# Designed miniproteins, single chains, continued (2): the designs that were tried, part 57

Each design is a single chain, and the fold is of that chain. pLDDT is the mean over its residues in the fold that is shown.

## One batch from the design tools (miniprotein)

Design m5967
Fold by ESMFold2-Fast:
Structure m5967 (fold): chain A 99 residues (1-99)
Amino acid sequence: MITKEEKEKLLKAVEEVLSNPEVQKLLEDEEAKKALETAVKRLKEAKNKEEAKEAVLGIITVLLQNDLYEEAKILYETAKKLGLLTEEEEKRLEYLLSQ
């Protein structure tokens, strides 16, 4: 089970990312907005670390698809610090963030 503190740290990182003007521009695209809102809702409803990880990876994927690398990095670093990611997932995200 994910702790309340860990979940609050993830949600704060997401709120920071969503408050960024570049991410706010992304929300003008209906498809990207729906994808982000769905992933954020999944994170809020997450009851364990796996569900929280899947939700965060969903948000990171949308950000990376829209070239928002700095914002994706904020979520990646938070998920990494909380020990949510496997070694393979860390390597893949570091590769994508370095592109």
Scores: mean pLDDT 83

Design m5968
Fold by ESMFold2-Fast:
Structure m5968 (fold): chain A 85 residues (1-85)
Amino acid sequence: HMKEIIKKALDKLREWVEKNITDPELREDVKRAIDAAKKAVDAGADPQTVLSVLGVELARGNLPRELQSDILLKFSEILKEEEKK
């Protein structure tokens, strides 16, 4: 159940990124970070570990710190909503 919840939250985050991040290079950096987070889920990572992987991967690119924080906050909000179902 938790694996499916986290994957659904990451898919919703990807949709949000496509709608809200207009810069193609920044969008690809975020999508890369989401893909790394999905691999962590497949390896059995818990929500905190997935959030950590997402944060580390977002920091690897040219993303402004504010945008990194916004993405992490958005993922946390989406994950909390999915866990309530």
Scores: mean pLDDT 83

Design m5969
Fold by ESMFold2-Fast:
Structure m5969 (fold): chain A 85 residues (1-85)
Amino acid sequence: GEEVARQAREAAERLRALAERAEAAGVARLAAVLREAAEELEEAARLAAEGRASEEDVLAVARRAEARVQAAWAAEREAYLAALA
């Protein structure tokens, strides 16, 4: 069970690094979504380590976080392209 918790922690660390880069680039909304996704994954990993969340629960949080990040990217890309049209 610890494998999924470890992967969630590693994913959260990567998302936090990306959020810092997005913020430095002026992409504040994407940075906020990446930070929130990292926090959700960190919490899921913590609950799993405490025996309070299953591997399926952690994977569900990861899928939700991924969907939110993809939606934020799509929304910002569309706004950027609309400004050029």
Scores: mean pLDDT 79

Design m5970
Fold by ESMFold2-Fast:
Structure m5970 (fold): chain A 64 residues (1-64)
Amino acid sequence: MVEEATRRLVEAGVEERLARELAEGVVSGKISPEEGAQFAAQVGAAASRETILRVLTEIAERAR
């Protein structure tokens, strides 16, 4: 789950370290997709907030 989720976020334009942190947080349920997308936007991720939110939402759905 986390490795595949990290890979999808990197493909969407998120830096690998940030992608892994977001993937771990969402897969574990520690952060919501909305919280993850907001955090990524605040730290200046190259990918749009909308793209990151969509990918994180898909990750959360598969982790259920």
Scores: mean pLDDT 79

Design m5971
Fold by ESMFold2-Fast:
Structure m5971 (fold): chain A 90 residues (1-90)
Amino acid sequence: SMEEVKELVEEFRKLIEKLKAGEISLEEFLEKFGELYNKIEELPKEDQIKALKEFIKLLEEAIKDPRLSEEEKETLKLIKERLEEKLKAL
């Protein structure tokens, strides 16, 4: 549903903000991201496409943020590439 998509997108936005603020480690970010990704996989195909597109947009904006380290930015770029490949396969 659109509500489930919005909730996942908002949770991912908050997760990115915690990473930017140094409130969570990159390892914890990846674990929490994996949990969100698994929830996306449970959605109907149309809602998966919407969620993945919004996650990709959030990652594009995050990668430009000077608060992130180069290691964090490189990791987010790899996640974005994986999500783009998944979206292409849907």
Scores: mean pLDDT 89

Design m5972
Fold by ESMFold2-Fast:
Structure m5972 (fold): chain A 67 residues (1-67)
Amino acid sequence: GPIEELIALVEEARADRAALLERARRTLSPQDFAVVGELLRMSDEELRTLSEEATRRAIALLRRLLA
């Protein structure tokens, strides 16, 4: 489901956290950059507490950065 996809994307992002955060800093708004930074600090348990809307937005942001 979407939560499992989000967890997988966060794990992929953590494989090269510094490069992903640098890309996010350059390409995203300050608000979206803050969201990405928060996601990379969250545990899998915390990620599972996100709303459907927050999960959908998080997936879209991470997909853009990991492309």
Scores: mean pLDDT 86

Design m5973
Fold by ESMFold2-Fast:
Structure m5973 (fold): chain A 74 residues (1-74)
Amino acid sequence: MTKEDVLKEFLYTLRAKLLNLPYNEVDKKPITDEYLEEQKKRVKEVAGITDEQIEEAFEKLKNNEPVTIEDLLK
């Protein structure tokens, strides 16, 4: 998988959690805390993003601000 694919999947997960969906549209898995932690680990390992970048993405989404792949690849 490419860094772009992993980041897209992560952003879908965060947005789906914000929308309180019962499952992620991409993976059809329940959006649980375990699922979020798996996505965070994958994004850190594959895309090299930091915990601060993840926190910033969560804060932006809570404020109804868009988050792009480019914001996370910075």
Scores: mean pLDDT 70

Design m5974
Fold by ESMFold2-Fast:
Structure m5974 (fold): chain A 97 residues (1-97)
Amino acid sequence: SAAEKKVKEEILEEIKRNGYTEKGVEKLIEKYRSQLSDKELEEVRKEAKEHIQKLNDDFLRALIRGIVSTDKSLKPEERERLIREELERIRRRRAER
């Protein structure tokens, strides 16, 4: 629907502007709640959550890589291992939400 499209566009702009927060997404969905059916609301929430999860994973991967790369004492193999370990820990914690 037109309302669903507007909500998705607002969510994308919020993510670009203020970072990747689930709370920010919920606030935008709440704003359009009266214009969406229960089914459309569920679909928007699911898509927004999946989109934020993907963007957060990419952002976190870049951040972890940046931090690990500041330690010049680490071998390339050790850096890749640390990045992998941190990503798995983050994924596990996010799966609980």
Scores: mean pLDDT 66

Design m5975
Fold by ESMFold2-Fast:
Structure m5975 (fold): chain A 66 residues (1-66)
Amino acid sequence: MDEALRQLATDLGVSLSTVRRALRILLESDKPLSEIAREVAERLGLPLDLAQDIVSGVDGLLRSRL
């Protein structure tokens, strides 16, 4: 998981800690991904489009492993 998260961080030009924080927010929420992306953007100070890409990428990684 950590290696895949690191690769996602590199591909999106963000830190691994940013991706890990987004993952935590996603795991703690049962909201639609669009709502989670907005929450990530607001809490981490990111543009909404970047937050959407991070959340979608993290969700994809979780689905491929679960």
Scores: mean pLDDT 80

Design m5976
Fold by ESMFold2-Fast:
Structure m5976 (fold): chain A 92 residues (1-92)
Amino acid sequence: SLSKLASLLTAFAIAGVAAILTGNPEDAEVAKRIADEMASLLESKGLKDYADKIRKAAENFLKAVKEGNQEEAEKYLRDLIKAGNEAIDALS
């Protein structure tokens, strides 16, 4: 469902911002779990390239939060949101 993808992307954005604000790896793990769910849904729809981009950005996001690198975390947050929006557009 397109609405399910949009809901997951919104949930990721909220969780990702929270992880950046707290610097807490546990909050970043929550954001990564949401991103992984979105990627799995995209793979099930034949959008493997978008799923791979989202998984890579989520892994890099988690690493940046764990390392305390706010600039890198914000970069990967933006990269993932961009990939998610492009995937939603591809399904529209």
Scores: mean pLDDT 89

Design m5977
Fold by ESMFold2-Fast:
Order: structure tokens, then C-alpha cells, then sequence
Structure m5977 (fold): chain A 139 residues (1-139)
């Protein structure tokens, strides 16, 4: 997928849960799309692949936890561990402090959105995470 196609698909996924999101959470979702685009633009192909692999593993773990009705704390722990692993990859690759902060912010914003959806509508949370995995796998 091109960066424009990834962005368009991410916006469609956000739109599919828009009625469940507050205005602040819609802003968080738009910011998450922007942050991820900038990370991908600055990372080398090899670093991009490593970051995508960890992101996909993290979201697959999050989906598993949601499917098993695990507590929100375990879902948030999975996001924190995923963010930590991605930051380590970015630091090893010599990415800028600004790009590392964008990775942390991206994972944090998605964690807040998915956590909020999980509290309101478990099936919509699962749908959102599945669509996010599909987009990342196609990137």
C-alpha cells in the first residue's frame, strides 16, 4: 500500500467507530494517523519492517485479550510493552528523539481509543483492532 492508501484506510476505520467516540477521542485518532505516517516517512525500510512486525504482534495480543474478556489493565499492559519494544528498535536504529516520541504518542493514543471502545462496545473494539491489523499487514 502507498502511504496515502494506508492513511485513507486508517481514516475509514476511525469513521466506523466515530459515533462511539467523543470529539477529543476523534482528535486523538486523527493525531495517531499523522504520527504513524511521519514515523514511516523517516524510518529506513528495514527499521519500518521491524516496527510494523512489533505493532502487528502488539495488536494481535490486544485482540486476543479482548476476545478472552481480559481486564482493561492487561490490554493497557500489552500497549505499554509494545511501545517499549518499538522505542528500543527506534533507538537501536538511531532514529531522532522526535520520531521516538511520535512512536510513544502513537501507541498511547491508540491504546486510549481502543481502551475506551472496549469499555463501551467490545465487538466494536474487536472490529477496530482487526481492521488496524489488516492495514498494517498490507503496508
Amino acid sequence: LSAAEVRARMLEVIASVEDLLTETQKMFALEAVSLWRRVLEEASPETRKRLLEVAIETFRKVLELIENNEPLTKVMDAFEEGARRMVEIAEEAGLSEETIKRIEAWMGLLGEIIGYLYKKDREKAKEFVRKLIEILEAS
Scores: mean pLDDT 83

Design m5978
Fold by ESMFold2-Fast:
Formats: sequence, structure tokens, C-alpha cells
Structure m5978 (fold): chain A 88 residues (1-88)
Amino acid sequence: SLLSVEELLEYFEEHREELSEDQRLAFLFTLGVLMGIPKAKEKLAQMDELGKQYPSLDEAQREQARAQVRELVREGAEAALERLEKEK
């Protein structure tokens, strides 16, 4: 990574008010993966499996897959936030 986890955390805190909820969740999820959090990595693997299936899906199934990705991102973000709270 071109940025350390510490630098990414500083960026998050500095821009927290400027980010949408979806952007904050995506940021925290990415940070969780970079920190090596097992739950975040697990959710990333599940997203990868959905991505492999995506080209063969019809439009209704793709809509469901997009909703599942949002839920996986949220769950991974929550795992990252829990880790950060424990390090205080």
C-alpha cells in the first residue's frame, strides 16, 4: 500500500463529515482488509465469489447480488470499527 494504516485513519477522521454513509462503510471495509481483520477478509472472499457469478446472472439476480455486496461491505466495516474501538 502507498499509505500506512495510520495515514488512512488520519484521512478518514479528517474527511469524516464530507463522506456519505456508503463511502464511510467502503472506507472502513477496505481498512479492515488492509489491517488483516479475519471477518473483513472473509466478506471480501464472499464478494469475490459473487463477482465470479455476476456475468451469468439475469438482471433481477444482479440486483440481488448488488444488495448482497452492500450488506457484506457493511458487515466488514463493522468488524473494522470494532477492532479500532478495542485499540483505544
Scores: mean pLDDT 77

Design m5979
Fold by ESMFold2-Fast:
Structure m5979 (fold): chain A 61 residues (1-61)
Amino acid sequence: SALEEKRKKLLEELEKELAPLPRSVKGAALHEFQKFLEEEDDEEKIKEYKEKLIRNAKAAA
């Protein structure tokens, strides 16, 4: 479905952003984002949450 394709692309984008980070940090952020995407379809909320995850992951690394 279009929603599944959109979620997959969002996860791929996050994975690329987190690529230089340690595997454990990257894995935790991807798992958390995947869980969020199961509960939320709003594009602005998804964007804000992704940005928060990237900031937190970079701070943790």
Scores: mean pLDDT 81

Design m5980
Fold by ESMFold2-Fast:
Structure m5980 (fold): chain A 110 residues (1-110)
Amino acid sequence: MLNIKELTILLEAETPHAVRAAEEIKRLAEEAGIKVRVYLLEPEEIERLQEELGGVAVAAGAATLEGLRTIAEAEGRALEKLTIVLPRDLTEADAEATVAFVKELLEASK
């Protein structure tokens, strides 16, 4: 089951597509009453922070609701924390896909 309570957004760089995606995701999460954190981090710091945050980490453009449901079912628990990594080379298409994915995720978590 998906029951998202906290989203973390990790940016490798303040590129135009990554910034717009992060701002839109933050807006959607705040409107849904979900805690959201945004970090600008070097790649080495991203790996360390992912280990400390717990939950599941997904790359922009690679995440699916079915994939997250499969992980939650395998662990026998609701997924409450999700980290989304926005890479330096994030394309406009992957940014749009990631925002759409988050919107569907928040609707599925109600």
Scores: mean pLDDT 76

Design m5981
Fold by ESMFold2-Fast:
Structure m5981 (fold): chain A 68 residues (1-68)
Amino acid sequence: SSKIEQAAENARRGMRDFLEANPEYTEEELEEAVEIVGRNVKEVLGEEGGEAARKAAEEVKREFLENR
């Protein structure tokens, strides 16, 4: 798998772990978490890696909020 695919999968797992540790997070706090994940990956893998990681974290956030 590409480094970008691995970063996206790591972002999904990280976001799930984050939600499991603190299920009381507000939607605003979750939005900030998604943006932080994207920025951190962008620093290492560039714009495409950051965007892929942000989208992966966003998917997990969306699923969490829809199932709440």
Scores: mean pLDDT 83

Design m5982
Fold by ESMFold2-Fast:
Structure m5982 (fold): chain A 55 residues (1-55)
Amino acid sequence: SGLERILEALLALKNADPDAPLTVAQVARAAGLSPAAVSRIWRREAGVPPSAVLA
């Protein structure tokens, strides 16, 4: 659920502006979460840090 929300935010950001940097802060803002919450959910549910996928 948390990871799904983050992935949906990521896709929405890329669809709106493919040239925009995909940082934890951008994803957090789009998902309505704090950057710390995004990092925590990503590590818990995906098993990898956001830096493995995001800038």
Scores: mean pLDDT 72

Design m5983
Fold by ESMFold2-Fast:
Structure m5983 (fold): chain A 94 residues (1-94)
Amino acid sequence: MTPLTEEELKELRKKAEELARKTAKELQETTTLEEFEARVREELARARAEGSGSRERLLEALLRGIHGELTEEELEAMSVPERAAALTGELFAK
């Protein structure tokens, strides 16, 4: 159902998790959780107004990650980009 093999998906997930950790660390060093969350909310409102469903889903995943609202089952059900956004939010909020 995907153009990628299981090994390629595993490598993409690993790279996405590594990128999420690096991004979260950089965000912790450059901004506050409150300031970043406010920016994500503004971008989410813009994505909703523009009808950008894919961008809306990524930003919602990021916010839910920040709030610790995601279960492991929901994270596993997400696409690789959505999972990366959610993990970035969770790691940034720690």
Scores: mean pLDDT 77

Design m5984
Fold by ESMFold2-Fast:
Structure m5984 (fold): chain A 90 residues (1-90)
Amino acid sequence: SQKEFDEEVLKKFLEALEGYEKYIEEKLSDPNTDLEKLEEEVDAAFARAEGIIEKLKEKVSEETYKKMEEALRETKERVKKLIEERKKER
């Protein structure tokens, strides 16, 4: 059903975002990480993710699409804040 498809798509998307946030936290734990290059990588990764959900817009419900957009935005904001805080400590 559409509901089951939407739930599975959202679940996998949220799991992917959590995995990426953990990846960034691991990169930030390394004092040798180039924070400017990491920020560029993050911007590129989120631009690609935005392209993926735009392609899914016609395949999922509007409610699921909005939840994916909100989760992506919130994850991007948290990740960028973590990078900015680390830059202030160096």
Scores: mean pLDDT 87

Design m5985
Fold by ESMFold2-Fast:
Structure m5985 (fold): chain A 96 residues (1-96)
Amino acid sequence: SAAAEIEAQEAKLREGLEKADEEELERIRERLIKELRELEVDESIIKEVEEADKEELIELAVRLRRLQAELAVEDERLGREMSEEEARERLRAAIA
């Protein structure tokens, strides 16, 4: 059920992003770059987001949200709440 829910959310996100205009896509790009900088990911990954076209940006956004959802499901399965620091470290490792 969790996997099916993640897949459904991914499909909805992709559909919404595909309908986004240029202005909305630039807001999405800015938000992703800010989130990735806060996660302290390698500058090469940030550069990839900066240079991404619409299709590539959608895939990067969907991938990040999928990773966040999968980590949230894992935390719930373990019966605990991850600290902000622990969540950041796990997400950073998954992106790298």
Scores: mean pLDDT 77

Design m5986
Fold by ESMFold2-Fast:
Structure m5986 (fold): chain A 105 residues (1-105)
Amino acid sequence: SITLEQESPTRIRVTINLSESGTYVLQVLARGARIRAIRDSQDNPLPTRHHDIGPDQQLAVSTVSLPAGENVLYVEISPAPRATISVSLLERFKTVAQATLDFER
């Protein structure tokens, strides 16, 4: 599950609770604001790709390795009087098993 809390006019606390550890794709969509950075719990910036997807919309994407349990990240935005921020966590699709049978003649 994901919980968002506004800590300041430019900073959002993102709390992510995971049942299992893994590598995830974090997507942050901002409307009416620019995304400045995504930071870990120690305030270190995460490598992030930024995409302008509309006149007032920006998507930021980061690949993150997260342990099971509670994880805290921060999203920093430009000051905006009216902004909507959406956070999504995506699991990479993984082929878990494949079997091929070769017939010996």
Scores: mean pLDDT 76

Design m5987
Fold by ESMFold2-Fast:
Structure m5987 (fold): chain A 78 residues (1-78)
Amino acid sequence: PLTPEERRYLDALTELVKKHGSATVADVAEALGVSQSTASRQLRRLEEKGLIESERAPGGYRAYYTPVRELEEAVLSV
């Protein structure tokens, strides 16, 4: 089960992924008005639960995105 805080981060990431295909820790931090360290910790927790994926992008930052299966399930649930 997701905590309300984890859901808030997942929702913010989903909106950013919908617009840009992926999001950085900085993008999520700006969207939610939190520090980058707080956003990084919460995104890592979501990744550990298998709800999001991440990869190291050129330039050494980490890019986060939701799995295609979860995006398709969200569309089908509307």
Scores: mean pLDDT 73

Design m5988
Fold by ESMFold2-Fast:
Structure m5988 (fold): chain A 79 residues (1-79)
Amino acid sequence: SLEKLKELLREELKSRPRWAEGTIKEVEKMSPEEQKKSLDALLKMEEGREKNKEKTKEAARYTAEKLREIGDEIDKELS
């Protein structure tokens, strides 16, 4: 529905409220078919994001640990 599409757009663009408002107004001018396609696309993006969220978090933790190890090695070599 249009209301669900607006809700998802507000959530996706919550860090940019003015952009979110502009996008919502543009979407309200779309045909019902275009609105449905936009909603389906956002739902697929959200599913992909949730599926990859845990892997992204693990990768971020691993990178942070490696950067710490590199820092410790540099400190050791400079000592």
Scores: mean pLDDT 70

Design m5989
Fold by ESMFold2-Fast:
Structure m5989 (fold): chain A 90 residues (1-90)
Amino acid sequence: MKQIVTVTHTVLLPPEEFESAKATVTFEGGEPVEAPAEVTLEGNKITVTAKVEAEGAEGKAVTAKVTLTKKSGEVIEIEAPGKAVLEDAP
């Protein structure tokens, strides 16, 4: 069964300065996997959600690295810790 791991990180940044975001998810003992980043803009904060499919990763530590690019060209890198959770893949 495929597992979906969701990691969410919130950054204090005005939406007007936001250009793009990408996310990389790393499982314990594995290599980084680039994941689609879903971005929610609210007030002075940006919430980035990364989802990745994996098998056999339940209970393992997972780290999501989020790279935010500002309209100025400045790049902000943020890491969010988590654990893989077994979910039904669609």
Scores: mean pLDDT 70

Design m5990
Fold by ESMFold2-Fast:
Structure m5990 (fold): chain A 78 residues (1-78)
Amino acid sequence: SMKKKIEESYIKAEIYISMARMALYMGEKDTAIEMLKKAARYSKDLSEKQQEKVRKEIEELLDELGATPEEKEKVLKS
């Protein structure tokens, strides 16, 4: 069903966000950015409200990583 597919995409986005947080904790900036790109990709399949929530989490982690404006744009356009 459509609801089940949205739920699966949300879980995948959150898993990649969690992996990005772990990479940040370990000082692995490039790995964290790659995980956030994957999270952004899965967020496209979500409801508008869930997309906004995931996007904010991604933006917060990018800020914590010290990502440049160019890096942020590239991740969010993924």
Scores: mean pLDDT 83

Design m5991
Fold by ESMFold2-Fast:
Structure m5991 (fold): chain A 88 residues (1-88)
Amino acid sequence: ETKVYKKKLIFKDGAELEVTVTVDSSGKIKIEVTGTLKEKDGKVKKVKKTKELGKADGSEAAAAMVEMIDEVAKELGASLEAETIVVD
């Protein structure tokens, strides 16, 4: 009944973002982006952002998802402006 869609974005330097879009039985959309980066000293840095859109159409959800990905990658210190992004 509740539908969950997951996408994984892997940056060439090893930063990994997981995007989860949840659509509940009433059609309300929730987007969650979790980013993980292993730093040069071996520490793992993790950032998570969640946004509830309510009843939004696919284009609104897509725009919010892109903005959240941008913010999470920047907070991780990953090069979001990197030329290459790999989608699983």
Scores: mean pLDDT 71

Design m5992
Fold by ESMFold2-Fast:
Structure m5992 (fold): chain A 62 residues (1-62)
Amino acid sequence: SMADLEEAARLLAEQTGLPLEVARRRIEAAVNQAGLSAAEVVELLRTGGPEALERAALRKLL
């Protein structure tokens, strides 16, 4: 959902210091390329930060 996508972008921006627009594009890429839902990305960022998101995305590509 748009709400989950915006929450994920906000969390990534806060955790990494990236501009919100850049964080939003990275979240869209993770959803589209790794097949993660926006809600799953929110949960990954809340529980394990950007490293958890990267591990989950890499797992989908392997």
Scores: mean pLDDT 82

Design m5993
Fold by ESMFold2-Fast:
Structure m5993 (fold): chain A 94 residues (1-94)
Amino acid sequence: SKEEILKILDETIAYLREEIARETDPDRRTALGLVLGELRHIKELIEQGKLEEAIESVEKLIEFLRRDTLIPEEVRERLIEALEKIKELLKEEL
């Protein structure tokens, strides 16, 4: 459901905001900030009913996270897991 997708997104955004607040390395904070911006953009696409564009943005963000070397592995894995779940649920709404 759209409500379940938005709930996972909001929980992921909240988690990422807490990680950014704890991060002392400026390069890691920048990388995390870029991910946060993309999650907010994905949320806007979903709210606008642009579900195919939201799926494309989720897939691009997963690819970015898989290639990133700055973000701690535990954080990257948690973000990828959430994004894969969001992608699955978005495909069910098409």
Scores: mean pLDDT 90

Design m5994
Fold by ESMFold2-Fast:
Structure m5994 (fold): chain A 72 residues (1-72)
Amino acid sequence: GLSKEEAVERVREIGEEKGLSELAIKAAELFILHGPTTPLSEIAKELGVSERTVRRALEEAFEAMAEAYKKE
């Protein structure tokens, strides 16, 4: 599996290639760094946005990641 640092780098590379918003890329990076058990409210606080905005940002980022992995 990927290390946290490798996963963060991969998210940024795919996000930039797919034209994701900076918010979507940052939300995914924070989710990876904090781990999957981290409340979305904590990520929302760090980004200065609502939990709903984080949820949408993560959905956008994870959809882009899933599409990238379908080609392997």
Scores: mean pLDDT 77

Design m5995
Fold by ESMFold2-Fast:
Structure m5995 (fold): chain A 81 residues (1-81)
Amino acid sequence: NLQAQLSHLRSALAPLQLNQGQTEQLLTLYQNAVQAHPAQAELIHQKLVAKAQELAEDTTLSPAQKFQVLVKTLLQIVQEL
């Protein structure tokens, strides 16, 4: 269920303190990725959420740097499918 996955990802992103534009851009890229790869949607979701949770524990990176890491991670996940 895409809506449940989007809600779960949004929750995982909340601790990262991304601005609204960064959050909406990442959710759009994520939605496009899972729609392009529906058979791997769960795998894409699990890997991206895991990275968001890892970044939530990081105290060295700024929100903007965490956003860039998540964008790069999503692209890498799709490339490795």
Scores: mean pLDDT 88

Design m5996
Fold by ESMFold2-Fast:
Structure m5996 (fold): chain A 72 residues (1-72)
Amino acid sequence: MEQVEKEIEEALAYYLKRIAEAKTREELEALLAFLQRARDFVLAHREDYPDYVVELLLRMLEEAIAAAEAKL
């Protein structure tokens, strides 16, 4: 369980780094589209995971999406 939380935190840090390093609008839009698809995937497979894991994943993805949108 601690490992899942750590992996989600590391994933957030990774996406935030990619957003910060993006040089073009096209790179940001592609990353945003990827994050939105990932969120939709998590929502479609919500029943396959414990509720708290789904909440952590959605919060991570929403934070990354907001960061990408704010930089656009």
Scores: mean pLDDT 82

Design m5997
Fold by ESMFold2-Fast:
Structure m5997 (fold): chain A 71 residues (1-71)
Amino acid sequence: SDIKTAIEKAEEAARAAEKEGQREAAEKLRKAVEALRKGDTFTAAEHLGQAVTLATGEAKEKAQEALRALA
């Protein structure tokens, strides 16, 4: 897994969600970034999975990329 890439993609996803008013998805993405920075990949994967379900458009695409980087 590439945690650095996962952080970058999750941050991009969070910014896209924030810009587009996807509040709940943005909250989950920010929690995922915090978990990744702490090395808690399990909690991060849970938050990213929830964000993928909630998000649309660019935010969803970037969240999926972040989740793949953890695989």
Scores: mean pLDDT 87

Design m5998
Fold by ESMFold2-Fast:
Structure m5998 (fold): chain A 62 residues (1-62)
Amino acid sequence: LSEAQRLEVEAGVYYIKAAVYRVTARKLLENAQTDDEINQAIEDMKKAEEYERKADELLRQA
């Protein structure tokens, strides 16, 4: 693979990780019964944003 293709694949992996955290956070918020569940959803959303930023940076380098 070219360097650009390698970076695109790596970015794709981070986007998938971000999507998993976003889906998990939304499900937690929809079913939240406790403050701990709400706090976990907030942390999962922060992780999703972090991975999306990493993916975007890799795509800019590609």
Scores: mean pLDDT 83

Design m5999
Fold by ESMFold2-Fast:
Structure m5999 (fold): chain A 103 residues (1-103)
Amino acid sequence: DEIRLTSQILHATSPLPELDLIHKANLLYNQGNYEGAIAMLNTARKLGFRLGSFQDTLLGKAYLALGKYEEAARAFGNAAESFRRQGRNVQAKKLSSKLEELL
């Protein structure tokens, strides 16, 4: 099982509970469990993990899927500013245009 092998490798190389929560959030999002994905990301933040541009994008997509447009806009705004600071201007522009909210 390639997925199980990947999970075992991640556990061996990333022993921090916050990283496991981020990985679980991505899996829950892909399964359509948007509330679960949000809960894992918020738990990681409470453990002191600072969400990056990709985690803020995931949080925005999960809120959007639940119809929570204010929370989604805030998360996408945070992601866009993070991408802009990283020089990822194309990704920042896409989020600022709400392109991902329209899909």
Scores: mean pLDDT 72

Design m6000
Fold by ESMFold2-Fast:
Structure m6000 (fold): chain A 87 residues (1-87)
Amino acid sequence: ELIEEAKRYADLVAAILDSTGKGAEAGRRVREAYETALKDPEKGIELLKQALEEAIRVLTEVGDEKARDYVKKLMEKTIELLKKYAE
C-alpha cells in the first residue's frame, strides 16, 4: 500500500523529468533510488535526496518552475511514505 503509492509518485517524477528532454538520467536515478529503498530504506532515502537535487537542477536549467515545485512535492511525499514503510 505505502510502497505502491510511493512507486506512483516516483514514476510520475521520472515521467516529468523524461518529458523535459534533459532529465532522462535524473528520472532513472529516482526509479533506482526507489528500488533501493525497498531493500535498504536508509540508503534508498539518501539516494532519493540526491536524485531530488539533480532533478531540481535540471528543471531550473530548463526554466520550468511549476514542474520543479511539483517534483519537489512529489519527492517529499515519496520519502515520507518510504519512511513510514521502514517503521
Scores: mean pLDDT 84

